# Ledger of designs, part 15: designed miniproteins, single chains, continued (5)

Each design is a single chain, and the fold is of that chain. pLDDT is the mean over its residues in the fold that is shown.

## One batch from the design tools (miniprotein)

Design m16526
Fold by ESMFold2-Fast:
Structure m16526 (fold): chain A 55 residues (1-55)
Amino acid sequence: MIRSAEELKEEISKLSKEEQEKALETARQLYNQSTGSFKATLERYIELLEEALKE
């Protein structure tokens, strides 16, 4: 499943701040366990979650 940056941003905006923080922790944990294209997708997702939480 391919997700654009815009699609990921929209999904993140639907999450509460607490859900965003939990998703970030989960994504970081999965990133350390992942390889290849999935790891690259998780890196992008983590970056978008960190940006959302800075606001």
Scores: mean pLDDT 75

Design m16527
Fold by ESMFold2-Fast:
Structure m16527 (fold): chain A 99 residues (1-99)
Amino acid sequence: AAARLAALTPEERARLDDLGARYFIEASKKSKNREEVIKRAIELMKKDGYSEEEARLAVLAFEQAIADLKAAMQAVSEYGPEDIEKRRAAFDALRAAAA
């Protein structure tokens, strides 16, 4: 799965991330358990005509984007207000990960 995600173009990954996000948000309305939300998101995508492989790739793309964003946010949170230069660098990394 990860190898297939890495083989996609940035445009294809962005589409899958957006798709995964939409279904993950909908699935999260009924549960706070990550595994339950993932299962529900895949089931909702399959109901709407997406293949299981495409649904799993979309969820994986979204989870990877969230993991990257969380890592960037953690970098920002490691610096106090006194460390302006490091906070700026961490914020630039967060912006790059979100873009």
Scores: mean pLDDT 71

Design m16528
Fold by ESMFold2-Fast:
Structure m16528 (fold): chain A 65 residues (1-65)
Amino acid sequence: MEELVKKAEELLKKGDEAFKAGNYREAIVYYTEAASYYRKAGNEELAQKAFDKAMEAAIALNKAG
């Protein structure tokens, strides 16, 4: 469980870096994977937060293209 949360945190951080760089497509991938790992760890609240970040990145990508 703890290792799944740590992996999710690493992916979330990579998503945040991609989002800050304007690389929204990359951010969506990282945030979605982070949400998956949080769900596997049984942490639905953190999974929802990661999903919300993925949605924000998807909206930003859609408006950019």
Scores: mean pLDDT 84

Design m16529
Fold by ESMFold2-Fast:
Structure m16529 (fold): chain A 77 residues (1-77)
Amino acid sequence: SSEKIQEVQKKAAEINREAMEYAAKSGTKESAELWMEAVKYTALSIGGFANEEKEQEGEKYLDKAEELTEEIKRMAE
């Protein structure tokens, strides 16, 4: 549904925002590369949820984006 897509888009935006903020705090090339990967996976997630046959793939991509963002957070500590 369109409501589900909107919720996924909001979550993707939050993940991307956090990844960006912590990559900036880390200030390393490695954290910037992980941030770019997180952005790619959130885009793939939105695409997956837009296709009813690929919702499971969408969830997997969103989980991967969250995992990468947590790694960036650890690099900023």
Scores: mean pLDDT 84

Design m16530
Fold by ESMFold2-Fast:
Structure m16530 (fold): chain A 80 residues (1-80)
Amino acid sequence: WKNLGNELFSLGKYDEAVNAYKEALKLKPDDAVLQGNLGAALFKLGKYDEAAVAYSEALKLKPDDAELKRKLQEALSKIP
């Protein structure tokens, strides 16, 4: 399940990757890596508000993750 989302992301199929990550999160809602990957796929689709939400959820699980903080700030900078 997790590998499917990652493969779809690497193929540039970001819409399909988002769906795969959302299905994986139904099974593991407290997975910070899945939340971060969902955020990255949403960011690639230009859905910056939804990406910021996903990165924020990942940060709640890993509050000292500098890379997640950077990604959240980048997504927020794209929202008008």
Scores: mean pLDDT 80

Design m16531
Fold by ESMFold2-Fast:
Structure m16531 (fold): chain A 59 residues (1-59)
Amino acid sequence: TEEGKRLYAEGRYDEAIEKYREAIKKDPNDAEAWRGLAAALAKQGRLDEAAVYAEKAAA
């Protein structure tokens, strides 16, 4: 998820989403990857999707 965090910090949200999805595919229990995906989706205005993934990160 380190690459995803860097892309998010750079404002490259589409690329950050791709990296967070890759991290989740490798480890579905990676709460940090779910949180990062939710944050990046929220930055793109995809609030309904962001809320679903934020809940997964909190669980």
Scores: mean pLDDT 80

Design m16532
Fold by ESMFold2-Fast:
Structure m16532 (fold): chain A 76 residues (1-76)
Amino acid sequence: SMMRKEGEEYREKGKEYLKQGDYEKAIEYYRKAIEKGRGDPELQGRYLENLSSALSFAGRYDEALEYARQAGEARE
């Protein structure tokens, strides 16, 4: 689907920024991926896990823990 394709494109951009150490850009693109993945619990969970990791690298640990919890919840 177009939403799934857009979500994966945003996820790949987030991954590239994470690799470059641009954690705030990685967070931005993973948030965009989450918006596109809303209809798919497995994609939603993956994107929330990616966001949690990027937040952790940015030192935003309380937010990282909350999104890790949401990732588990999305796969229920």
Scores: mean pLDDT 85

Design m16533
Fold by ESMFold2-Fast:
Structure m16533 (fold): chain A 66 residues (1-66)
Amino acid sequence: MKYRVTLTGSEEEKQAVVEELRSEPHVKVEQLSENEYLVTLTGPVEKEIGTVLRLIGLPHVEVELV
């Protein structure tokens, strides 16, 4: 699945989120704009759900299914 992830926090917060996502297997991260990233998840559904729930729980992070 593909998700649009909008990061509106500090540069430190943005960098931490992007670095964590890029460290995960079967996760592809592409920057669309200063605050927007396209995240493609190709792994097992249980891991996809876990990643999305973690992102939704973070401050200054918005997640939208594309």
Scores: mean pLDDT 80

Design m16534
Fold by ESMFold2-Fast:
Structure m16534 (fold): chain A 72 residues (1-72)
Amino acid sequence: MKEAEELIERALELAEKAAEAVRAGDYLGAARYLLEAGRLVARALELLGKPEEAAAALAQAEANAAALEARG
């Protein structure tokens, strides 16, 4: 489904921004980009009929974002 593919593409762009923020020492900015990317991945999984995987992806993104915040 094209909509799910577009959400994944935007999530990848946000993940790249998160990596750039980490390189700049902006762990709070990186956490925000990573969480937003995780929300887009979760939405794409919902559209693909995978709501359990969507919930797991969101929870993992929240955990990863919290870990980045703890580094800064």
Scores: mean pLDDT 84

Design m16535
Fold by ESMFold2-Fast:
Structure m16535 (fold): chain A 65 residues (1-65)
Amino acid sequence: YSVNIKVAAKDLGLSVEEAERLAREVLEGGSLERIAERLMKKGVAKDMEEAKRLALGLAEALRKS
């Protein structure tokens, strides 16, 4: 499921800039659990499993951009 960061951001209801910041945090070795908690607080994910999956998806999308 390879998508670019702009498509991923739109699908999640995030701005491109916010999606790029979160993706970069994952790529720079940030805590995946802490990043996932931020996605849950924003209402982007309902649980930790979904939030972690979305965070990794954003990182992959940024690599492809």
Scores: mean pLDDT 77

Design m16536
Fold by ESMFold2-Fast:
Structure m16536 (fold): chain A 77 residues (1-77)
Amino acid sequence: PEEAEKLLEDAGATETAKDVRGVVERAIQSPDPSERAALVTAAGVLLTAAVMEGKISPETARRAHRLVVEAVDAAEA
């Protein structure tokens, strides 16, 4: 969770970093695989919105999304 937040903060997208962190924390705390999947999808939507608003590059969004997936998968394993 910290890696995706740091990446977004370093890119200057502080609010996006905060929102994504909140969604990821909820996902890793959820015992329901369907809820975890929905929250990972929500993080992806937030990242896409940040790209469309010009806050981050598509490359930064892709890296952040990968870090989100890895963090949620690691918490489930």
Scores: mean pLDDT 81

Design m16537
Fold by ESMFold2-Fast:
Structure m16537 (fold): chain A 58 residues (1-58)
Amino acid sequence: KEKINEKLYETFAERMQKLSEDKANELSAFIAELLNDKSLTEEEILKKVEEKLKEIEE
């Protein structure tokens, strides 16, 4: 749990910081939902977060 959270924020920190507060909250909620899904691998979580981040970025 902690290792994947750290990896996510280190990998996407710059892009996350550029988001509006509303978009950052949306992404944070999405990440929390993914992290609660025990069927997802670390790679799948990273992929889904990157894809969601691209959709949120205008």
Scores: mean pLDDT 76

Design m16538
Fold by ESMFold2-Fast:
Structure m16538 (fold): chain A 79 residues (1-79)
Amino acid sequence: MIEAVRARKEGLEFMKELLKEKNPELTEEQKELLETLEKEIEGLEKIIEELEKKKDEPEEERQKLYNELMEKLIEELKK
């Protein structure tokens, strides 16, 4: 679970770097995409931190926390 979240974060960080490298002067649409990528990266980092704090908790409880945090992140990204 944590490894999958880290892999997703790394993929988004790669996309962010690629976007900046290929487009030194960003369009408004590219700036919005960059902001969305940054928000998702920050959200995934917080999810990783919260899951690591709950490492000694039962797997079911950790899975529930992951689902709740992911749902919240998805809702924030839609706005």
Scores: mean pLDDT 78

Design m16539
Fold by ESMFold2-Fast:
Structure m16539 (fold): chain A 67 residues (1-67)
Amino acid sequence: DPVLDEAISKLSEEDKEAVELYMKHGEDEAIEIFAEKFGISKEEARKKIEEAMEKLSELMAEKKKEL
C-alpha cells in the first residue's frame, strides 16, 4: 500500500518498529516483543505502540487528501 509505505517512511526508527510489530503480530504480542527488545516495561511499550499507531494514522489521513 503506497499510502501506508509513505506514512511509515516518515516515522522515527522506534515508531517504525512499533508499527511493523503491531501489523505483523497484533497488539498484545507486539507489546511483549517491543518491551523485550527495548528493555522497557509492557506499560511503556503499550504507550509507545499507541503513539506510533496514532502518528501513522494522522500521516495516512494527510496523504489520502492528496489522492
Scores: mean pLDDT 79

Design m16540
Fold by ESMFold2-Fast:
Structure m16540 (fold): chain A 101 residues (1-101)
Amino acid sequence: SMKEKLIKEILEEAEKVLSEEEFEELKEFIKAFEKNPEETIHILEILTEEHPDNAKIYLYLGIAYLLSNEPEKAIEAFEKALELDPDNELAKYLLEKAKKL
């Protein structure tokens, strides 16, 4: 499926730029998202209000939107992640990917 291909591409890039621990966290996040996509997005939206300066929450929210076929919302989330953490290579990669969808 298109979603399975997208997950594979995200994980391949993430493995190159994330630490082993961060990569395992991302894999667990994607598993949780696939079980309950709407609930995962809702929780992340609440977390952005509670922790507006946490780049990682915006990165995960962007990934959730991207996997939910909401590329415009994903772009906004990745742009916010990069405002908070300009050197985030995964966020840069995913932002460009979202813009092509």
Scores: mean pLDDT 89

Design m16541
Fold by ESMFold2-Fast:
Order: structure tokens, then C-alpha cells, then sequence
Structure m16541 (fold): chain A 62 residues (1-62)
């Protein structure tokens, strides 16, 4: 779910020591939350793609 994905991203951000990576994770979290707040077909499509990218990012870090 999006909520579980956001939890994992927030945990990764807290554990990250590199400032650049922390900023990238924060940007991803904000983008996911922003797209989820919109109810347009375009935003839903973009959210789906970004969720898939975020899940891949988490798997690469785990």
C-alpha cells in the first residue's frame, strides 16, 4: 500500500547519512504524497509509475 511504502521511505531517510540521498528520499516522499492528493487520471497514472520506481529503490536498498 502507499502508506506502507511511505513508512519504508521515511525509515530509509532517517537511517541515511548522505545528505544528497536524504534529499532525494524526501523529494520522493513529497512527490508521492502530492500525487496521491490529486484525483485526476493523469495524477493517478503518474502515482502508479512513481510507486513502482519507489518500490524498486527500496528493494535495491534492502
Amino acid sequence: SLEELLKKLKELKEKETDPKQKTEIETLIKALEFLASLDTPSAKQQLKLLVEEAEKYIKEKE
Scores: mean pLDDT 82

Design m16542
Fold by ESMFold2-Fast:
Formats: C-alpha cells, structure tokens, sequence
Structure m16542 (fold): chain A 76 residues (1-76)
C-alpha cells in the first residue's frame, strides 16, 4: 500500500507528501525555522512516520492510506 502524509503546521497550513523522506525533512525544517513548534511533538511525528513505513515494508502492500499529522505549537 501507498502512504500519503498530510502535515498541518501551527499556523493552519497543510502540506501533502507522497513519501516519508520528504515529510520528515519538512518536519525537521519546521523545527529549525519555526520557534513556535513543539519539539517533542515534532519528534513524535517523525517516529510515527518511521513506524508506519516499517509496518508498510513488513506487511507488503495492503491498502493505500492517508495519514494526517499535526505539528503542535509550544506549550508555555
């Protein structure tokens, strides 16, 4: 199956990625450039993407899936 990632940023903008590498690079870029991003949440999303890709590799190919991931603003 194909996994499509939709990432929502704290400002409400969405980006769609058809591969995990580009989705992870985008999250890392947001962590580096957007001071309002919750770093722990962002790391959690990266780990989730890795887990989903690993599951997809170990369970050859089932259904296509769209995964919605939200980058959270920092907790004060």
Amino acid sequence: GKITYVITTPDGSEKTFENAEDAIKYILEQMNTDESVDILNAIGLILRIIGLELDNELNPPTEDVTVHLELKPKKE
Scores: mean pLDDT 79

Design m16543
Fold by ESMFold2-Fast:
Structure m16543 (fold): chain A 63 residues (1-63)
Amino acid sequence: MDLGTDAEADRAAGDEAAARAVEAKKAGDTSRAAALATAAALLYMAAGDNEAALEALKRVEAA
């Protein structure tokens, strides 16, 4: 097993948080969607991927 990097783990966690944020927004839970979207953005930023952070926020907004 390749140990990967902290950035790889943070990106994976960001992807999961973004997916949950989209689901929460579609369910009408705006508070939960905002919290999950923020978590996803912070995880992508921690991974050094500011573009992915912005894309995640846009994806949740579009849901």
Scores: mean pLDDT 79

Design m16544
Fold by ESMFold2-Fast:
Structure m16544 (fold): chain A 69 residues (1-69)
Amino acid sequence: MEKKAEEYKKKAEEHLRKAEELLRRGDREGALEHARKAIEYAVELHKLGYTDEGEELIERASELIAEAG
């Protein structure tokens, strides 16, 4: 995987973990913000051709958005 793609994947995963933590604490607004950031990084993965990895991250972030909203 390209270095830039690895960075986007790690950032998306970090934002997903933060969103889950905030949601457990009842911070729905914070969880939504971090889940949206995860989608932004996952979209950048799609642009680099890593569609499966990007799709998985978008799906997980979308589940968190649905749970928070």
Scores: mean pLDDT 84

Design m16545
Fold by ESMFold2-Fast:
Structure m16545 (fold): chain A 68 residues (1-68)
Amino acid sequence: MKKLRSPEPPSLETLRLGAERALQEARRLGVEEAVRKAEESLKHVDEGNLEEAKRYLSEAVALLEEHL
């Protein structure tokens, strides 16, 4: 990846809401790995690390879709 910026990077609130939703879905489906990814995303939101928070959220969502 080079110096490319998203025109609208996700805010901390947006990432937190997404991670909370992913966590709820992972718990409903019993996908332990997705639960961990969503929790990691929330942790990085708290740390202010937008890149890692977004990455973990994307991984959690992908895991949920693979298990459906």
Scores: mean pLDDT 75

Design m16546
Fold by ESMFold2-Fast:
Structure m16546 (fold): chain A 85 residues (1-85)
Amino acid sequence: DYDARIEEAKERLLSLAEDKDKEKVTALMDEIRELVQSATDPGTRELMVHALEGVVDMAEENKLSTEEIIKQLETLISAMKVLLS
């Protein structure tokens, strides 16, 4: 279930984010969810969600700052948009 995996990723990232930036992280995660839902190929959806989970794992393992998390999510969104083109 892609929605459950995205919600888990969102919860984990919000746990790392500073309070002032939680709204920004939430907005980026909601954009990622919309991009995943817009993909028609199941393989593309899996690739996108797996990449998101990779960002979460990297953020937790490396204790990334909120600023670094935001940058990683914006980079992922850009890559997802290219993949959907």
Scores: mean pLDDT 88

Design m16547
Fold by ESMFold2-Fast:
Structure m16547 (fold): chain A 56 residues (1-56)
Amino acid sequence: SSLEQQRRQALRKKYDELVEKANAKRPEIGKEKAQKEISDALEKEIEELIREEQDQ
């Protein structure tokens, strides 16, 4: 199966966990900013994983 599909599923679960963590840590900065930062972090993590796989 596609490694990208497996990674997307894993990151989906991570996203839910990070949303809860962000709500606890960043109530003052608001949901929109917290969600953006989480999405950006996950996107970078996906790109890093794909890049490392391609490099190896």
Scores: mean pLDDT 67

Design m16548
Fold by ESMFold2-Fast:
Structure m16548 (fold): chain A 66 residues (1-66)
Amino acid sequence: MVVRAELSGDVLKQIGIVLRLIGEPNVEVERDGENVYILTLSGSKEEQEAIIEELKADPNVKLTEL
């Protein structure tokens, strides 16, 4: 699955989100702008859905499915 993530909030919150995602073994993170990232999710369907649900719960993250 490929999703576009737009981050908001202060720099420390944005860094925290990026570091969290880089730590996931089945997530590739590509920078597509100042606060915009393209995430390529691999692994099981359940693992992909769990990451999407986590990100959707964060008010500083806007997700768009690609």
Scores: mean pLDDT 81

Design m16549
Fold by ESMFold2-Fast:
Structure m16549 (fold): chain A 66 residues (1-66)
Amino acid sequence: AAARRARRALRRAAAEALLADPSSEVGRVAKEIAEKLLEVGDGVDAYIAARRAGASREEALAAGAG
């Protein structure tokens, strides 16, 4: 439970940072860490795409779940 919650929080944080500033060093590093260490992969990109399409944070997290 805690690990899943932490994974979702990291995915959301990385995606929201990149939505705010796509050139953000923090956002880029957070995405790389999420993809490499937690194997989020396309999860961050799916979250960003869903949020840009008007989805809620919960809907975007579901789209990014991998």
Scores: mean pLDDT 66

Design m16550
Fold by ESMFold2-Fast:
Structure m16550 (fold): chain A 76 residues (1-76)
Amino acid sequence: MEEAMRLIREAALAAVEGNEEEAIEAVRRAAEKAKEIEDEEEREKVREALLRVAELAEELGLEEAARTAREAAEEV
């Protein structure tokens, strides 16, 4: 979980900086790391964090990052 949450924080920071491409890459890496999580509650926490990144990206006008984060959340 720590690695996935670190990548989610990196995605949020990239989104705030206006770097949509880096935000998308961090979201995708977070989703891949989330698949390694055996605990369902920890996976749910990662899903919720990805949805928050999607909301942040949408507010910032980063539509591709928002879509990618929502899709990643559904895959976790």
Scores: mean pLDDT 83

Design m16551
Fold by ESMFold2-Fast:
Structure m16551 (fold): chain A 70 residues (1-70)
Amino acid sequence: GPVEEALAEASRLIREAEELAKQGKYEEAIRLLEKALELVRRHASGTVQGEVAIAELERALEEMRKKLAE
C-alpha cells in the first residue's frame, strides 16, 4: 500500500544519497533526502515506521547540510 511504497522508495533514495555523499556530491544527496522525507511525510506520517524514517531522514539531512557548509 502507499505506506509500504513510500518507505521502500525512501529507503532507495537514502541509499542513493549515501553513495552521492561518498563522492562529495552533497547538494545532490540533499535533494534525494528531501524527496524521501516528502514521500514519508505524505504517505507514512503518523505510523511508527514513518515516524522512525522521518527522524532518520532529518538527521541525515542535517549531517549533509553541515558537510555542504564546510
Scores: mean pLDDT 87

Design m16552
Fold by ESMFold2-Fast:
Structure m16552 (fold): chain A 74 residues (1-74)
Amino acid sequence: MPSVEELVDELIEAIRNKEPEEKVVELINELSRALPNMSDEEENLLLRAYIYYSQGKYEEAAELVEEFRRRLLE
């Protein structure tokens, strides 16, 4: 299985590269399965990132996933 770090980095790249919704949703679902004890704040960052992605705000969405990465890995 990919590591949490690999999944987060792949999600950031998928958003920045404007990849299809199916890919972004799959990566978010994989992160949720890998992190069953995710905090409400961490879940909220992923939710906001998806909302911005759906609105075409790709850089803003990627920045929210980078904040999620910092909270988990730093």
Scores: mean pLDDT 83

Design m16553
Fold by ESMFold2-Fast:
Structure m16553 (fold): chain A 64 residues (1-64)
Amino acid sequence: DEEALEKAKEELEEAFRRRDRERLEEITRQSLATLSPEAAKELERYARALLDMLDWFDADTAAA
């Protein structure tokens, strides 16, 4: 379970680096279906933080 959570986080980070919001959401959805409730909550918090950062960076970058 911990290994699955770590793998999911790595995949989320890769999507984050590519700024692929749709892929990040897809990875989160798929992983939540397979993880324990505790690991799922941790992944949700992590994914939310990454999405928030993408929104912030996207707005800041677009402002030039």
Scores: mean pLDDT 76

Design m16554
Fold by ESMFold2-Fast:
Structure m16554 (fold): chain A 55 residues (1-55)
Amino acid sequence: SPELKKKIRELILEGASLTIQYLHYLLNGDEEKAEEYRRKEDEIARETEELIAEL
């Protein structure tokens, strides 16, 4: 559905933003914050894959 495709695009953009935050903290040596954003990225990736499976 068009609505499902829109939601998938939104999650892809959110995931990209989380990846940027992960890399920022990783490069600054903040391993705790990097792991927090990596976990959030994994959550969004899982949600995205579940919605893609509905296509």
Scores: mean pLDDT 86

Design m16555
Fold by ESMFold2-Fast:
Structure m16555 (fold): chain A 58 residues (1-58)
Amino acid sequence: DVERVTEEQIKQLEEAARTGDPSLEVELTLPRSAEDARQRVGDAAERQAPLAAARMSP
């Protein structure tokens, strides 16, 4: 189900946003629809995840 998939992605984005920028969480928490939220989580998560890992790894 798209809603379930979106919820899981939002959770991952939320975790990534908290490590990078909490403002992002407020933005994704008020998405108009699951489609819009999914678009943001995909783009934001991809940008946040590697940055968080890099800061700990290097």
Scores: mean pLDDT 55

Design m16556
Fold by ESMFold2-Fast:
Structure m16556 (fold): chain A 94 residues (1-94)
Amino acid sequence: DPEKKRQIIYDNLSKHVSPEVAEAMVAIITNASDEEIRELMEKAGLTPEMIEAILRSKAGKLPDEETLRELLAKSNPEERGLLSIAILSAEKNK
């Protein structure tokens, strides 16, 4: 049951991150549409630059090493978590 699995993941993540970030993380893990993930990340307060980097990473288009280092240096732990989940999700969908 995709909805029940989504709820379990959300309930666990929302104990450690904001509800908006938890919803975005679940959407990435469950391979939701780019439009849905974008809207959730915008609600979570992410910058347009970070949103585009996460969506491109989910599509398997990783930033170059210099851009990735800069994004990680300027990001908070929740943003780093979202980027990491997007990269891992892209690898799983090969």
Scores: mean pLDDT 78

Design m16557
Fold by ESMFold2-Fast:
Structure m16557 (fold): chain A 99 residues (1-99)
Amino acid sequence: SEARELIEKGRKAYREGKLEEAKRYFEKAIELAKDDPYLKAEGLRGLGNTLSAMGEYEEALEYYKKAVELYESLDDSFDGQVALSLALMALSVTEIALK
């Protein structure tokens, strides 16, 4: 799907330090993944990670919260549980950083 391709491009841009490019890819992936809650959650977590790397901790926190909510609505698949755990860890670390 186009949403999945954009998530992969976002992750690559993030790894290369191209944070503005990563942000745009994840934002577009979220819009296109409206009917796929797992891909939408992956995009939201990616956007949260990107915003955190940019120092936008308050915005990152909001996207991590949205990702957690979507992951919690999914089945107990191993991949979903791992993704939820990563999002919860990122949320907790970001909340501590804001204090």
Scores: mean pLDDT 84

Design m16558
Fold by ESMFold2-Fast:
Structure m16558 (fold): chain A 77 residues (1-77)
Amino acid sequence: SEGFELYWGPVYELFEKVKEEPDLEKAKELYEEALKLAEKVLEIASKVLPPEVLEELRKEVEELKKEGEEILKKKEE
């Protein structure tokens, strides 16, 4: 299997925890951790995946980032 798969599950889990976390400060910490792991996944994937598959993964990561950002914004106001 591609090495990035090891980190992709944790990335999804962290973004889900951002949705469920009622404390804004903790939710922000989870979001930051998710972003770091997502960057790690993309770095590993960039070395092993074809460009077209990597582009799909990048789009999925960007959607997760936007969703998480929107959730945090709504938690603030």
Scores: mean pLDDT 77

Design m16559
Fold by ESMFold2-Fast:
Structure m16559 (fold): chain A 68 residues (1-68)
Amino acid sequence: VTLRLTVLSEDEVRLESTGKITVVLPDGSVVEADGEITLSREELLLSEVIVDGKRVDLTTLDSNIVYE
């Protein structure tokens, strides 16, 4: 599974994946996207990200990193 994180601004981050992205936001909302999602950086850091059934650790991600 390929996951790419792109920092668009101080407040926005884009996640791109070859699989389905599921984000559980801190307010309990669930957002699902096929291939791409753009979120607030603050909300994303407080959220749980799941790609193809695997949890992603966002604390080790840097801008423009690609995971395969």
Scores: mean pLDDT 69

Design m16560
Fold by ESMFold2-Fast:
Structure m16560 (fold): chain A 55 residues (1-55)
Amino acid sequence: MSEEIKKLFEELKKLSDELIEKVDAGKLSPEEVAEMRRRIQELAKELRRLQEEEE
């Protein structure tokens, strides 16, 4: 697996964990949650695209 795919996967995991932590702490507005979810979805699509392209 390429280094690019590994980095993207780690970014995805980090953002997901951060979103969960901040939501549980009640520190995020609905707008901020939506922004973070959008970024996670974009990274997930990019990761899937790269995985399909590689294999």
Scores: mean pLDDT 77

Design m16561
Fold by ESMFold2-Fast:
Structure m16561 (fold): chain A 55 residues (1-55)
Amino acid sequence: LKEEADRHLDRAVEALRQGNVEEATKHAVKAANLYHEADDDEGLERGLRRVSEAA
């Protein structure tokens, strides 16, 4: 779960870098849901910070 969440997070950041907001949003939502299922609040917080910095 955590590894899959990290992959979606990486895809979201890459999509933001390309200016593809729709793709970034889909991957960010999937990552957030996977972090929640894994009970990884720290991973979720770290992911949100990365997305905010990329945007």
Scores: mean pLDDT 76

Design m16562
Fold by ESMFold2-Fast:
Structure m16562 (fold): chain A 62 residues (1-62)
Amino acid sequence: AAAASKAKQIAKDIVNKLKDLSGDDIRDAIRSNVEPVLKGLSDDEASDVNTSIVDLLSKVLK
């Protein structure tokens, strides 16, 4: 519940910053923004964030 809500918000914030970028710039920005966020999370929270980001990006990037 709390972890899933937090993961979804983090994913939305990252995707919103990245949706105006293209190609390789998006991937580099994801790496740079996701890694510091995931470092502070538990394995479960990190997995939820990663899944949410992948789901959102699959609709925006490919």
Scores: mean pLDDT 66

Design m16564
Fold by ESMFold2-Fast:
Structure m16564 (fold): chain A 57 residues (1-57)
Amino acid sequence: ASLVNLAKTLLVATITLLSGGPLPQDPSALSKAVSIGILAGVIGLLALLLVVLLVRT
């Protein structure tokens, strides 16, 4: 349950920051933040899927 909430929060926070939250002014930092956000989102989604499978067990 906690892991599911953390994964969901991470995904929502990443999307919010990319869409309209505070963002880096430096293009290098912005590019790196986007790359990390995408990678974190993918990992978070995979972790969420794994947690759902574990909960169903």
Scores: mean pLDDT 67

